Designed miniproteins, single chains, continued (2). Designs and how they scored, part 63

Each design is a single chain, and the fold is of that chain. pLDDT is the mean over its residues in the fold that is shown.

## One batch from the design tools (miniprotein)

Design m6317
Fold by ESMFold2-Fast:
Structure m6317 (fold): chain A 62 residues (1-62)
Amino acid sequence: SALSERGRELAARGIALAREGRFEEADRLVTGAVIYAEQAGDAALAAEIAARYRETLRERGA
């Protein structure tokens, strides 16, 4: 769906920003990505986005 596609797009951008250390911007985009996934009814995508973000923050020491 368009909502799931938008969620994936925002997640990819947010995770890239987190890898650059831009955590405030990353958090806003990833939060938006999860909301889009939840609105799409895609709980698996929402969980995947959250897990990828947590792992990225762990790797960056944030």
Scores: mean pLDDT 86

Design m6318
Fold by ESMFold2-Fast:
Structure m6318 (fold): chain A 62 residues (1-62)
Amino acid sequence: KPLLARATVHLPKTSEDELAFREGEELIILEEVDETHVKAKSTATGEEGIVPKSSLEVVGEL
């Protein structure tokens, strides 16, 4: 089930698989990749990528 999350930090893109975002940006968590990472979609840009779970706060279910 997709989750709505908010970025707790600003993260610049360092690889092609990663998602860049600003602090306070809303992201949709699409799936869990591993223990420390999820695949998410930016609500602002529509881009998808890998995001550290520690950089996100879950705010609701979609």
Scores: mean pLDDT 77

Design m6319
Fold by ESMFold2-Fast:
Structure m6319 (fold): chain A 58 residues (1-58)
Amino acid sequence: MEEARELLQRLRDFIESGAVDKETALELLDQLRKYLEQKGMLTPELQAEIDRLKAELE
């Protein structure tokens, strides 16, 4: 139910920890977006949040 938000939050925390470089973080966000889209879990709100995280990494 809240799985999509939980996955995004975990990925956000992982990226914020500095464990990956910017390019890897952007690829992970793109993969999460595609996964959520395939599962029918990608809402406009989640897509906007992913886009914001990508912008923050630049």
Scores: mean pLDDT 77

Design m6320
Fold by ESMFold2-Fast:
Structure m6320 (fold): chain A 67 residues (1-67)
Amino acid sequence: MIEANNLIMKAQEAFKKGDYEKAIKLLEEAVKIDPNNPYAYRLLAEVYQKLGDEEKANEYREKALSL
């Protein structure tokens, strides 16, 4: 869906700027719209890895791989 893709692009921009909280919010909305989108889960894993939350990063990485 175009809306989910737009949210993912905005989240990627927020992530690049270091605004991890905004990136997470946008990705959570993207997943609610399209729960089978692996790109949203991949980016969530990247954000949590950057925050040092290895457990959440691994969880989202596994979700992306399962799709």
Scores: mean pLDDT 82

Design m6321
Fold by ESMFold2-Fast:
Structure m6321 (fold): chain A 58 residues (1-58)
Amino acid sequence: SRVDAIVAMYLSFPESVHDIFLEYLKKEREEALKEGKLETAEDLERAIQRLQEMRAKS
């Protein structure tokens, strides 16, 4: 799924870019909402939530 692909990308990056990647995903979600791409926006939101939960457990 798109969510699984995004999570896999995040985990492939060094920790130094994790915050930048999360901000990128948030920006992409805002753009998807502006363009009416609701399914894309929902996938991005789910990916962001999963990544934030992973960070909180670390």
Scores: mean pLDDT 82

Design m6322
Fold by ESMFold2-Fast:
Structure m6322 (fold): chain A 75 residues (1-75)
Amino acid sequence: MDKEKLEEVLKKARELSEKNPTVDELAQVIRDLAEAAGTEVSPEAAKAIADRWVKEYGPQGAAERLVRAAEELLK
């Protein structure tokens, strides 16, 4: 895991949680989070995850889930 990259992802996710993020913005942060965690997610898979989370939790709720995921990985 790349802790510096995880800190960048956490910062981005927090910025998105304070605004109305687009699915594309959320998908990019999902991909950045996966890379920082030592895995990879395709653009198509990231967009599908972002679309699902926005439908279930709303745009801010989706961003808040990304904040929580990044914080958990930084422990």
Scores: mean pLDDT 83

Design m6323
Fold by ESMFold2-Fast:
Structure m6323 (fold): chain A 58 residues (1-58)
Amino acid sequence: MEASEALKAIRDKVDAGAKSGEEALASLSPEEQARIREALTRHGREERRRSGEELERR
């Protein structure tokens, strides 16, 4: 799962009735929570790498 999709899923849950991002995460299944956490962790590493490369490319 892409980090942008993970963040969108959290926002959709907040809009649907969760009062915060933490509550939105708690409303997801353990498998979805793990997937979102992995996507955010991977996005952090890839974002750092891509930011350097993108800045050099531009």
Scores: mean pLDDT 62

Design m6324
Fold by ESMFold2-Fast:
Structure m6324 (fold): chain A 89 residues (1-89)
Amino acid sequence: EIEKKIEELLKRLEEAREHYRALGADDVSAWLEEQIKRIEELKDNPEEALKYAERVLETLDANRYTAQKLIEIGDEIDAEIARRKALEA
């Protein structure tokens, strides 16, 4: 059922929006809110709503991976710098 698929994708997008808000990625969170609103407006054309939701999720998946990895790398570098300073002291 196409409506059920749209609801499942919207739920995943809402979860992602909350995740990015918790990370302080306000721009990504705001972008997701706008996309969710657009998908809701497209429910009168369920095939278009589904295609758009899938595209947004695919884009988000790539952005989420990149954003999360950048945060992890930054934290790891900071930890290594602190460790090296402690060894010098």
Scores: mean pLDDT 69

Design m6325
Fold by ESMFold2-Fast:
Structure m6325 (fold): chain A 80 residues (1-80)
Amino acid sequence: HMSEEDLEAEILLAFAVMLLHLGRKAYEKGDYETAIELYRKAIELFEEAMKRGSPEIRKQAEEILDEARKFLEEVEKKLK
């Protein structure tokens, strides 16, 4: 049932979620630069998943993406 594009989008979502988890751990350790890099990469992967995926995949990615962007802004403020 799933198209190849949808499968690729699901893989991108899984990777992006893992990067968010690693970024959160970096933030907790005070490594804000690594946290920012990981979150930026995760956001890129979510955006790619949204371009390739079904409406259901896009909705899932969009919900997480909004939260990820807000957290990134918070982390960036720690360096300013």
Scores: mean pLDDT 81

Design m6326
Fold by ESMFold2-Fast:
Structure m6326 (fold): chain A 87 residues (1-87)
Amino acid sequence: MEEEFIEEVKKLTEEGIKNPDYAIEKTREYAEKYDSKEVADRLVELLKDNLAGQIIATVIYYGKVKGASDEVIAKAVLEARKLIEKS
């Protein structure tokens, strides 16, 4: 389960790096699904010029939506960060 989730996160991160519209759209989608539309709107405004922030927010909220533990989400964020730094 953890390995599968981290693999999904790597794919989300790679797509976000290749397509900036994807990253911000997924940030809005998952933040709205996990929390609220108001939180999603505020995050999108805050991160509109920050691609790395958009990808990391997407990873965090995707993990929350999937019910991943905070420890697993933290590991996924570290893996996403490594991919962003290599791009």
Scores: mean pLDDT 84

Design m6327
Fold by ESMFold2-Fast:
Structure m6327 (fold): chain A 100 residues (1-100)
Amino acid sequence: LSREQELEVLAALAEIIAAVTKLYIKHNDLPEEARKYLEEAAETLQRAANALSQGRVDEAIHLLEKAAELFEKAYEISGDEDIRKMAESARRLAEQARAL
C-alpha cells in the first residue's frame, strides 16, 4: 500500500475501535469511573483518526498512545479483559503509524 493508503486504513481502524468502544459503553454495566475513561478514549481515537486522515502522523501517534493509556485505566477499575484488548489494539495502531 502507498503511505496515503496506509494512513487511510489506520484512520478507518481507529474509527472502528472508537465505534466499538461506544457500543461497549452502551451495552455493558461499567463502574462510572471506567465509563468516563472509555468515553474519553473513544473521543481521543476519533481525534487520532482525523489526524491520520490529514497526514499528521506524530499527533496521531500521541493520541493513539493516550487512548491506550485511557483504556488501561478503565481496565484497572473494571477488570474487563475486552477493555484490555481495546488498549492493545490502540497500541498496535500507534506502532503501525510509527512504521510509516
Scores: mean pLDDT 90

Design m6328
Fold by ESMFold2-Fast:
Parts: structure tokens; sequence; C-alpha cells
Structure m6328 (fold): chain A 86 residues (1-86)
């Protein structure tokens, strides 16, 4: 499925860019990249989407956005369970 391959590939690239931005302390920019990665992967690869949301929660916490970080963690847990089920 070409659509799936493109979406997951782009999600992995966005996650990588987010990791680079986070390493530079650019937590808000990193959060945007992780959100995009999760959105791209969610339909096709819930494990990749969950990883992106876990990274999102971590950078939101570092940015002081604790409520948004908690919400991202909850969403990541839901997607992890979906990935483990099938």
Amino acid sequence: DLEREIAVGMALIMRGVGNLLASKGKYEEAAEMYRKAAELAERYDPAVAAEALENLAKVLEKAGKLEEAEEARRRAEELRRRAEAE
C-alpha cells in the first residue's frame, strides 16, 4: 500500500526532525513535529504513532505544558494497546 508506506515514512522523518529539535532545546517546534508524526502514522502504524506521542509528552513536560503532556501520554497508551492487540 503506497499510501501507507508514504504516511509511515513521513511520520518517521517528522519524528527524527522532532528528536533533533528537542536535542537543541526547541521543545515547541519538536512538539509540532511529533504531533504531525503521530497524525500521519495513527491510521497505519499505531506503534509508530504511540512512540511519537510519547516523545510529544516528554517535550511538552519540558515546555511546562503538563496538562497537554498528560493527554499525549494517555493517547500513546491507547495506541500502544491497539498495536499490541494486532
Scores: mean pLDDT 86

Design m6329
Fold by ESMFold2-Fast:
Structure m6329 (fold): chain A 81 residues (1-81)
Amino acid sequence: MKLNQEMILTGYLYQYLRAHVSDLISDEQIKALARKIASMIVDGASVQQITDWLRSQGLPDRAVQVATRAAREALKILESM
C-alpha cells in the first residue's frame, strides 16, 4: 500500500537526516522534511525534482546535499520493494 511505503520511507529519512543534520536544523524541521521527501518519492518525483524543492526551501548547502543523498537511497529502497 502507498501509505505503508510512505511511512517506511519517512522513518528511514528521519533517522538519516537526524544523524547528519541535527546540528543545522531543528528536529521539527527534520520531521517535516522526512515526511515531504517520502511523499514526493511515493508520488514518483525524481531526485532532481526533490533537490530543486530542497533548494527552494532556503536550507543550508550541507542539508540539501545530505537530504538529496538520503532521497537517492530511499528511492532505491522503494524500487526494491
Scores: mean pLDDT 84

Design m6330
Fold by ESMFold2-Fast:
Structure m6330 (fold): chain A 91 residues (1-91)
Amino acid sequence: ATLVSLAAPASVKVGETLTVTGTASAQPARLTIRVYDAAGNEVASASSSAATVTLNFTPTAAGDYAVVAEAEDAAGRVSGSEGRVVTVTAA
């Protein structure tokens, strides 16, 4: 199994850049970060075939955002994942 780690702040303010870095323990076929708003809508994503992917996102609304990183193998199967919540506060 591929271990996925996710580096993200616990909170940011509206209008500040949220930087998320995903790292896989082994080179994946694809490593993807997705950001979901409080309503469950995908608001940002980034993907790479490298063992590291970075996403920069500037939230425009306050609320709890879910950040998920997923590593896929060469067959397109999720081999590892990590998720967390980032709290976006009003400016």
Scores: mean pLDDT 82

Design m6332
Fold by ESMFold2-Fast:
Formats: structure tokens, C-alpha cells, sequence
Structure m6332 (fold): chain A 67 residues (1-67)
């Protein structure tokens, strides 16, 4: 068991700009209903990859949860 060490690794990779890690971390926050944190990460992904369909779809879903 090391769920926390897995999240810490994702946070470190996301800080380095790893797109896959950013998306995985955002999905994790979305599952915890931490919508603002998820939105921030998806928006950072879209700054780097504006055509990333997965991030666009997830961002729309997360924003709808706050509306």
C-alpha cells in the first residue's frame, strides 16, 4: 500500500510539466469532488496542448459540476 507515494509522484511529475501526470492528478481530484483543483490542472494541460480532447472534455465536465 502506497497510495500517497503514488500521488506525490504524480504531483512531482505534473510540476515538471508531464501532461499524462497532470491529467491523472486532475482525474484523481475530480474523483474526490475537488473540482476547482481538477479545473486548474486541466487548464494547465490545455495551455500546453490546446487540442487535447481528453482535457477539454474533462474540463467541461468539472465546470458543469460547479454550475
Amino acid sequence: SDGESTIERLEALAKEGNIDAMIRLANYYLGLEKYQEAISLYEEVLKKEPDNKAARTALLMAKNKLA
Scores: mean pLDDT 84

Design m6333
Fold by ESMFold2-Fast:
Structure m6333 (fold): chain A 78 residues (1-78)
Amino acid sequence: SAALRALGEKVVAVMERAAELDPRLKEAYEYAKEAVEAALAGDLEKAEEYARKAEEIVAEHREAVLEAHRELLAAEPP
C-alpha cells in the first residue's frame, strides 16, 4: 500500500542518517532496508526477522537514531 511504502521510506531515511552519524548502525540500516522490501513484497516472516536484527543493533546505539529522527522531523513538511 502507499501508506506502508511511505512509512518504510521514512524508517529507511532515519536509519540512513543514523548510520552517517554512527557507522556502527550501518548494518542496522541494511537490515531496515531488507525488512521494508520484504514487507512490501508480502513476506512478513522475513520482514520481522530483519526488523528484529535492526532493532537489536539500534538498542545499543539509540542516541544516533534519536538525533537522526529529530533532524528529519525538522525537515519534513506538515
Scores: mean pLDDT 82

Design m6334
Fold by ESMFold2-Fast:
Structure m6334 (fold): chain A 74 residues (1-74)
Amino acid sequence: MPLTPEEEQLLQQLNKSVNDALDKAKQGDTDGMQKALEQARDALRELGRLRDDPSIDDAADRTVADVERMAKEM
């Protein structure tokens, strides 16, 4: 499973954004946290495009959402 240069950059950006969101959350910076989360989501979306198979990520997200909904009902 080779990582392309673009994919590697997006993974680094995703990692950074998630880490920033956690740091902002700890300091009580809600605006900074939301901005970092937005960047993380953007990086994930771009990764789906580079994989040439965004349906896999979409299917995974739907499965997670279904499990979350079922857990709420129980």
Scores: mean pLDDT 65

Design m6335
Fold by ESMFold2-Fast:
Structure m6335 (fold): chain A 94 residues (1-94)
Amino acid sequence: MNLVLSYQLLGNYYFKKEDYDKAIEYYEKVIELDPNNARAYYNLGLVYEKKGEFDKAIEYFKKALEIYRASGTPLGKQRAEEVEKKIKELEEKK
């Protein structure tokens, strides 16, 4: 059952609609089902950034970074570099 994908798509849908509270709810459901889903942590970081909650955004980006680094894949390395840059940019705004 691809419930993880369904919740991720709903999270993306509400994020696009700027319904950040619903986006958070669905991304949290993804993490409950798949705690190693780096993309869901990254998307939660983006939502909290849009809400101006930079401390929470950084926390979720750091969780995504840890998972991407642990993947050992070229895509994981590329995503880790993107997330690390994002964390640095947000830390400079505090």
Scores: mean pLDDT 86

Design m6336
Fold by ESMFold2-Fast:
Structure m6336 (fold): chain A 72 residues (1-72)
Amino acid sequence: SEELKEAILVEALIKYKNTPEELKEDLLKEVAKLLEVSVETVLKRIKKIEETLNEEEFKKRLEKAREILEKS
């Protein structure tokens, strides 16, 4: 579902920011495989989320994303 894909991307953005530089590519590959898209597509989508949401909006989206992921 689109909600599940968005949840994965929101969680991926926070993980990406907290992942050491040498492990970022492996994280992107894992997410890309899960979403059945390219690594470039994952990077573009997480960057768009970062650019469109403020800190408060991101926190709310992250809480919802984690709830969706726990139920899947």
Scores: mean pLDDT 82

Design m6337
Fold by ESMFold2-Fast:
Structure m6337 (fold): chain A 88 residues (1-88)
Amino acid sequence: TTEANDLTAQGLTALAAGDYEAAAALFRQALALDPENAIAQLALAQALAALGKLEEAREYARRAAELAEAAGLDDLAAEARALAAAIE
């Protein structure tokens, strides 16, 4: 939906500004409207990793990779797989 896309865009702006908690909240709102939004799932994983919530970040990164691969979004799938692999 347009609302989910707008929330994702706002979250990406917050993420770029280093407002990781605000970014995570915005991405969670986007996912409440569109649970299969691979971009929002990957971005939430990035925000959670920055907050030190590594287990949750890895799970969202893996889900983002799976959804992106299923949707044929190969570049996004590769980015999500790389993030999941980087989280120890």
Scores: mean pLDDT 87

Design m6339
Fold by ESMFold2-Fast:
Structure m6339 (fold): chain A 56 residues (1-56)
Amino acid sequence: SNLDLATRVISGELALTPENYEEIVEALSDMLGVDKETAREVIEYLIKNGHLRVVE
């Protein structure tokens, strides 16, 4: 599920990729109760501060 995917990415078990990015945005939006734009800002914050593993 999108929630399981998001949890695995946030925990560092799975990398954030261009292919899974939109699913992670949707899952975070649902999980946090925010819109998708806010969820994208949260993801960018986590990337900027080294909290997420990203595939180039």
Scores: mean pLDDT 77

Design m6340
Fold by ESMFold2-Fast:
Structure m6340 (fold): chain A 65 residues (1-65)
Amino acid sequence: GGLTIAEAALEVDKDGDGYVDADELRAEALKRGVSEAEVDRIIAEVDTDGDGKIDVAELLKLLLA
């Protein structure tokens, strides 16, 4: 679910700089019971540049859409 992925992103973003690594987000979300397919789909939608960095604000906007 969107809330679980949002919690994973906040857990990974310890510095509060608003960016998380896609690999770290994926690993944390999987630990919380999110499927690989769901996480990978969401990462692909927010990581438009394919650089492996996720904007937390953009992620939250997508999850709450």
Scores: mean pLDDT 76

Design m6341
Fold by ESMFold2-Fast:
Structure m6341 (fold): chain A 73 residues (1-73)
Amino acid sequence: SMEEKKKRIEELIKKEEKERERLEKLIKELEEEKKKATGKEKEELELKILLYKIAKEATELVIERMKERLEKL
């Protein structure tokens, strides 16, 4: 059923949007920690922030592609 396919894609979009929001919140928390950090701790936080930003960009791309698929249904 097309309705069942649409519902599954909508559910996947919601899951990815929730993950994007989780990553955004985590990035903000790590950026606040970074402001108080120095030396090696700061460098480790910078790397962790970079990795989470990459993960967030990946979730945004997945959301965009899922929305495009939904429009074609």
Scores: mean pLDDT 88

Design m6342
Fold by ESMFold2-Fast:
Structure m6342 (fold): chain A 86 residues (1-86)
Amino acid sequence: MTPEQLEAETLLALAVMYLAIAKRMLSRPDADVEEIIELYKKALELARQALELARQSPTPDPGLIAQAERVIKEAEELLKKAEELR
């Protein structure tokens, strides 16, 4: 594993955690939509950084790249839905 791959995996794990937290918050009756939007934006930013790092590795991992692309797509879809709740 290269340093770029390790950093990309760490950023992806953080992105997934932010998505999970935001989804859990959205299920609560006292959900703060603005806070949820900020968490989805943070997850999207982290996932995009992870994708860039995964691509920059001297030995790019296709699985890691595909995972990053899936997380980005999920974050974008969730962010769009949350913004519609404003």
Scores: mean pLDDT 84

Design m6343
Fold by ESMFold2-Fast:
Parts: sequence; structure tokens; C-alpha cells
Structure m6343 (fold): chain A 80 residues (1-80)
Amino acid sequence: MMLEGAEEAIAEAEKIDPEVAKLLRELVDAAVAGDEERVEELAEKLAEYAKSQGASEEEAEKIKEQLIELARKLYEAVKA
């Protein structure tokens, strides 16, 4: 259910920006694998991309935090 929701969100993003969708897919895969280092790297890349699109430094940091939290929840859902 949670993983399915993430896949739907990625599919929606792919219609808007294929590069963002690719990074989100890689982040979900890393989260499911428990690769915390890769999750942080991808979350940072997405936050930098958001800044390039006009997001503030504060908004970008919030995006990074939310992506890391989402990854943690996905890992827990797969592990449990």
C-alpha cells in the first residue's frame, strides 16, 4: 500500500519531468534496500533541483527532510 502510493507518485512526476521521476524511483529503490547513504545523496540532488526551479533554501531543506522520512517509512514497511 505505501509502496504502491510511492509508485503512483513517481508515475505522476514522470508525466511532468522524467528526470525528477528517475531520481524518485532511484530513491525508492535505495530506501527499500536500506541504503541510507544513497537515500541522502538522492534527496540532496532532488533538493538542489528544486532550488534550480525557484524553491527557497528553506523549502529545499524541507523537501530533503520529507524525502528522507518517506524513505525511512518505506524501509520499515518492507522490513515489517
Scores: mean pLDDT 74

Design m6344
Fold by ESMFold2-Fast:
Structure m6344 (fold): chain A 67 residues (1-67)
Amino acid sequence: MSEEELEREVELAFLVMQASVAEKAGDYKTAAEYYRKAADLAQSMGRDDVAEFYRKKAEELEKKAKE
């Protein structure tokens, strides 16, 4: 991988970790925001399957945040 790709992979992992921590804490709004950021980053990396996965995860959590 290029150094730029490695840095984006590390950032993606960090965003997913933050989302997971928020989700476990019941902070679904914050978790959804981090998953949205993770999806956008994955999309910029050409990882469409990963981007779609986190986008759907964010939508599910946004629904939970509204009850």
Scores: mean pLDDT 83

Design m6345
Fold by ESMFold2-Fast:
Structure m6345 (fold): chain A 69 residues (1-69)
Amino acid sequence: REKLAEEYLERARRIAKEMPKLPKEKIPLAIALVLQEIGLAFDLEWGLASEEQIREAEKAIEELEKELE
């Protein structure tokens, strides 16, 4: 789980670095994606989420990634 948390934090960091290059209309989606990935990373690191909640968060992240392209 700790490795998965680290992976989501790295993904959030990469999206944040790319954010200044995005069109203005996509910045809110990028912010939402970063926040979701950070939140999931914290939940994974401290064991705050059940397996089902983790799956739901991962699906939300995938949908945001799809919208962001």
Scores: mean pLDDT 76

Design m6346
Fold by ESMFold2-Fast:
Structure m6346 (fold): chain A 61 residues (1-61)
Amino acid sequence: KLDEILAQGYLAAAEYYRKKAEELRKEARENPSLDQEEVDKKVAELEEKAKKYEEEAKKYL
């Protein structure tokens, strides 16, 4: 069903951004030369995008 496909698409997008946030946190731990403040800001942006996609998915569930 189309709504189910759309919901799954949005959930996949949310997972993508959450995974990117986790990867960035890992890279920050492995590379102490990275600016931690900038890392935190980017992680927050990725998590916010994931949250928005999760909210969109709910409209089709």
Scores: mean pLDDT 81

Design m6347
Fold by ESMFold2-Fast:
Structure m6347 (fold): chain A 80 residues (1-80)
Amino acid sequence: SRELLLRAIALALRAIGLLIEAEKLEDPELRAEAIALARRALELALKALKSEDPEEQEKLLAEAEAHLARARAVLAEARA
């Protein structure tokens, strides 16, 4: 579906943005964690983009969103 395709693109772009932000973190441990989570979100979003199965796309997008939320939490902790 076009809606799932657009969600995958949006999540991939958000993950790239978080990778750029994570790279600027001063704490090397939190930086590594945020980068790993954002990279995983990007990988899952790109896999969803390549999938022909809507059910697989929804599953991959949900996993990508979860990793993205965890990356955001690490960034928030690092900036607190």
Scores: mean pLDDT 86

Design m6348
Fold by ESMFold2-Fast:
Structure m6348 (fold): chain A 63 residues (1-63)
Amino acid sequence: SLDELSLSVEEIVKIGEELLKRAPADVQPLLQKYLERAKKTKNPLDAEGILVAAAAVLAASRS
């Protein structure tokens, strides 16, 4: 739960899907790769780390 400062893998993936929708077309394939990797993990902390890395790539691409 967001109120508990913890997210399930499904919730983390949903956030990643929203990031992908807002991403420039040239970085979408890279974000899709990170999202696929996050979906394959069974550990929410690993999924969160993967999506944080994806968000950092998106932020850098917008500079």
Scores: mean pLDDT 73

Design m6349
Fold by ESMFold2-Fast:
Structure m6349 (fold): chain A 107 residues (1-107)
Amino acid sequence: DPARATVVEFLRRLAAGDATAQDVLLSILSNPSDVLTPELVRDALASLGLSTSDAVVQALLDFLQREGLLDAQNRLTLRGKRLLYGLLVGDPAARAEVLALAARLEA
């Protein structure tokens, strides 16, 4: 599934902690509504050079909801915020958790 492969790559890129990943994390965490809109997700995917198709955007939102990182309204949960903030500050535990999420999705 190309959409699943792109979601896996997105998660791995966020865990990598490069400057582009940091900018994406800051954009998501600075959103005052806490809602991951399709437009915000599309911009994040584009910033990382990934596919911005509707299928990829929907697959990413659905996955994050299933993992409890987004609620039913696509708002970041406290767990989601904590995980993304951990990635932003280079927490090894947050990176390990995101890489484990990517590995489970790839399997």
Scores: mean pLDDT 87

Design m6350
Fold by ESMFold2-Fast:
Structure m6350 (fold): chain A 59 residues (1-59)
Amino acid sequence: MENIEKLAKFLKEKYNLPEEKAYLLAKELYEDPSKIPALIETWKLSPEEAKELEKLAAP
């Protein structure tokens, strides 16, 4: 699933997550996009970072 891998790579590179944790989080966001707003608030993402995350998590 290429989109999950791209999202995992984004999370790994931007937030220094271990690869396995980035992949699990990417999978969770892909399966439940309602978690994206909470992640944006928790990690204090910029509007540009939030837009990129939403784009990568969208099917």
Scores: mean pLDDT 73

Design m6351
Fold by ESMFold2-Fast:
Structure m6351 (fold): chain A 56 residues (1-56)
Amino acid sequence: ATLSEEELAEAVAMIKEAFPHVSEEQARAGVEAFAALLGTTDGREAARAALEAGGG
């Protein structure tokens, strides 16, 4: 799914809080890559399959 500007900013802030050595640009690129993956049918199905395979 496409993230809103607000969700993107919040996700970047969370990543920078967890990994303060990561630049805002790197954090944003990571969030955008994840959002793009979830934006595709195959990406969403792969994510769901991974969660199901993880068992818990």
Scores: mean pLDDT 67

Design m6352
Fold by ESMFold2-Fast:
Structure m6352 (fold): chain A 62 residues (1-62)
Amino acid sequence: LVEEAKKLIKEGKYEEAIELLKEAIAKDPKNVEAYLNLAVAYAKLGKVEEAEEYLLKALEVL
């Protein structure tokens, strides 16, 4: 899931990447990499508030 989402981010498919990353977190709520890539995908969409939220969540699950 996370590796597939990273490929989608490189292809500019940010909304599809977000769906896969949310699924990854649902399966493993401590998956730091999934939170970090969610922050990246939201930032690429210009959704700065959501990007910051997921970045903080990534730090919280470290």
Scores: mean pLDDT 82

Design m6353
Fold by ESMFold2-Fast:
Structure m6353 (fold): chain A 65 residues (1-65)
Amino acid sequence: MEHTRRGWEALREGRLEEAREHFLRALEEDPENAAAWEGLGRVLERMGELEEAREYFEKAAELEA
């Protein structure tokens, strides 16, 4: 949970690289962490990587079904 929270904090502050690092670490600890997949998608969306972001959002949605 700590890395997921830190990722969302960094994303809120516009620190996209730091947010991405935190979300990736959260997924290393729990690959089924839907919030971390969603957060990573939002980071990529803000970086303009729309296709990759869509894949990550889909992964998050599957985990929350």
Scores: mean pLDDT 82

Design m6354
Fold by ESMFold2-Fast:
Structure m6354 (fold): chain A 66 residues (1-66)
Amino acid sequence: MEGEILLALGLMYAAIGRLLASKGKLEEAKASYEKAIRLFEEARELGEERAKEHLEEARRELEEVK
């Protein structure tokens, strides 16, 4: 299931982004969130509706590390 695999990868990158942001590594966190966002966008395009909520959260978290 392609969409679910992309969702799972996106969730992993979002978790890495949150960990890096908590350590003050904002540029590394930003890169991880950007990867997560791209993966969630692809998952949603493939019909994984749950990716929408995670995409919104990752976009909000990316704005916080700009």
Scores: mean pLDDT 83

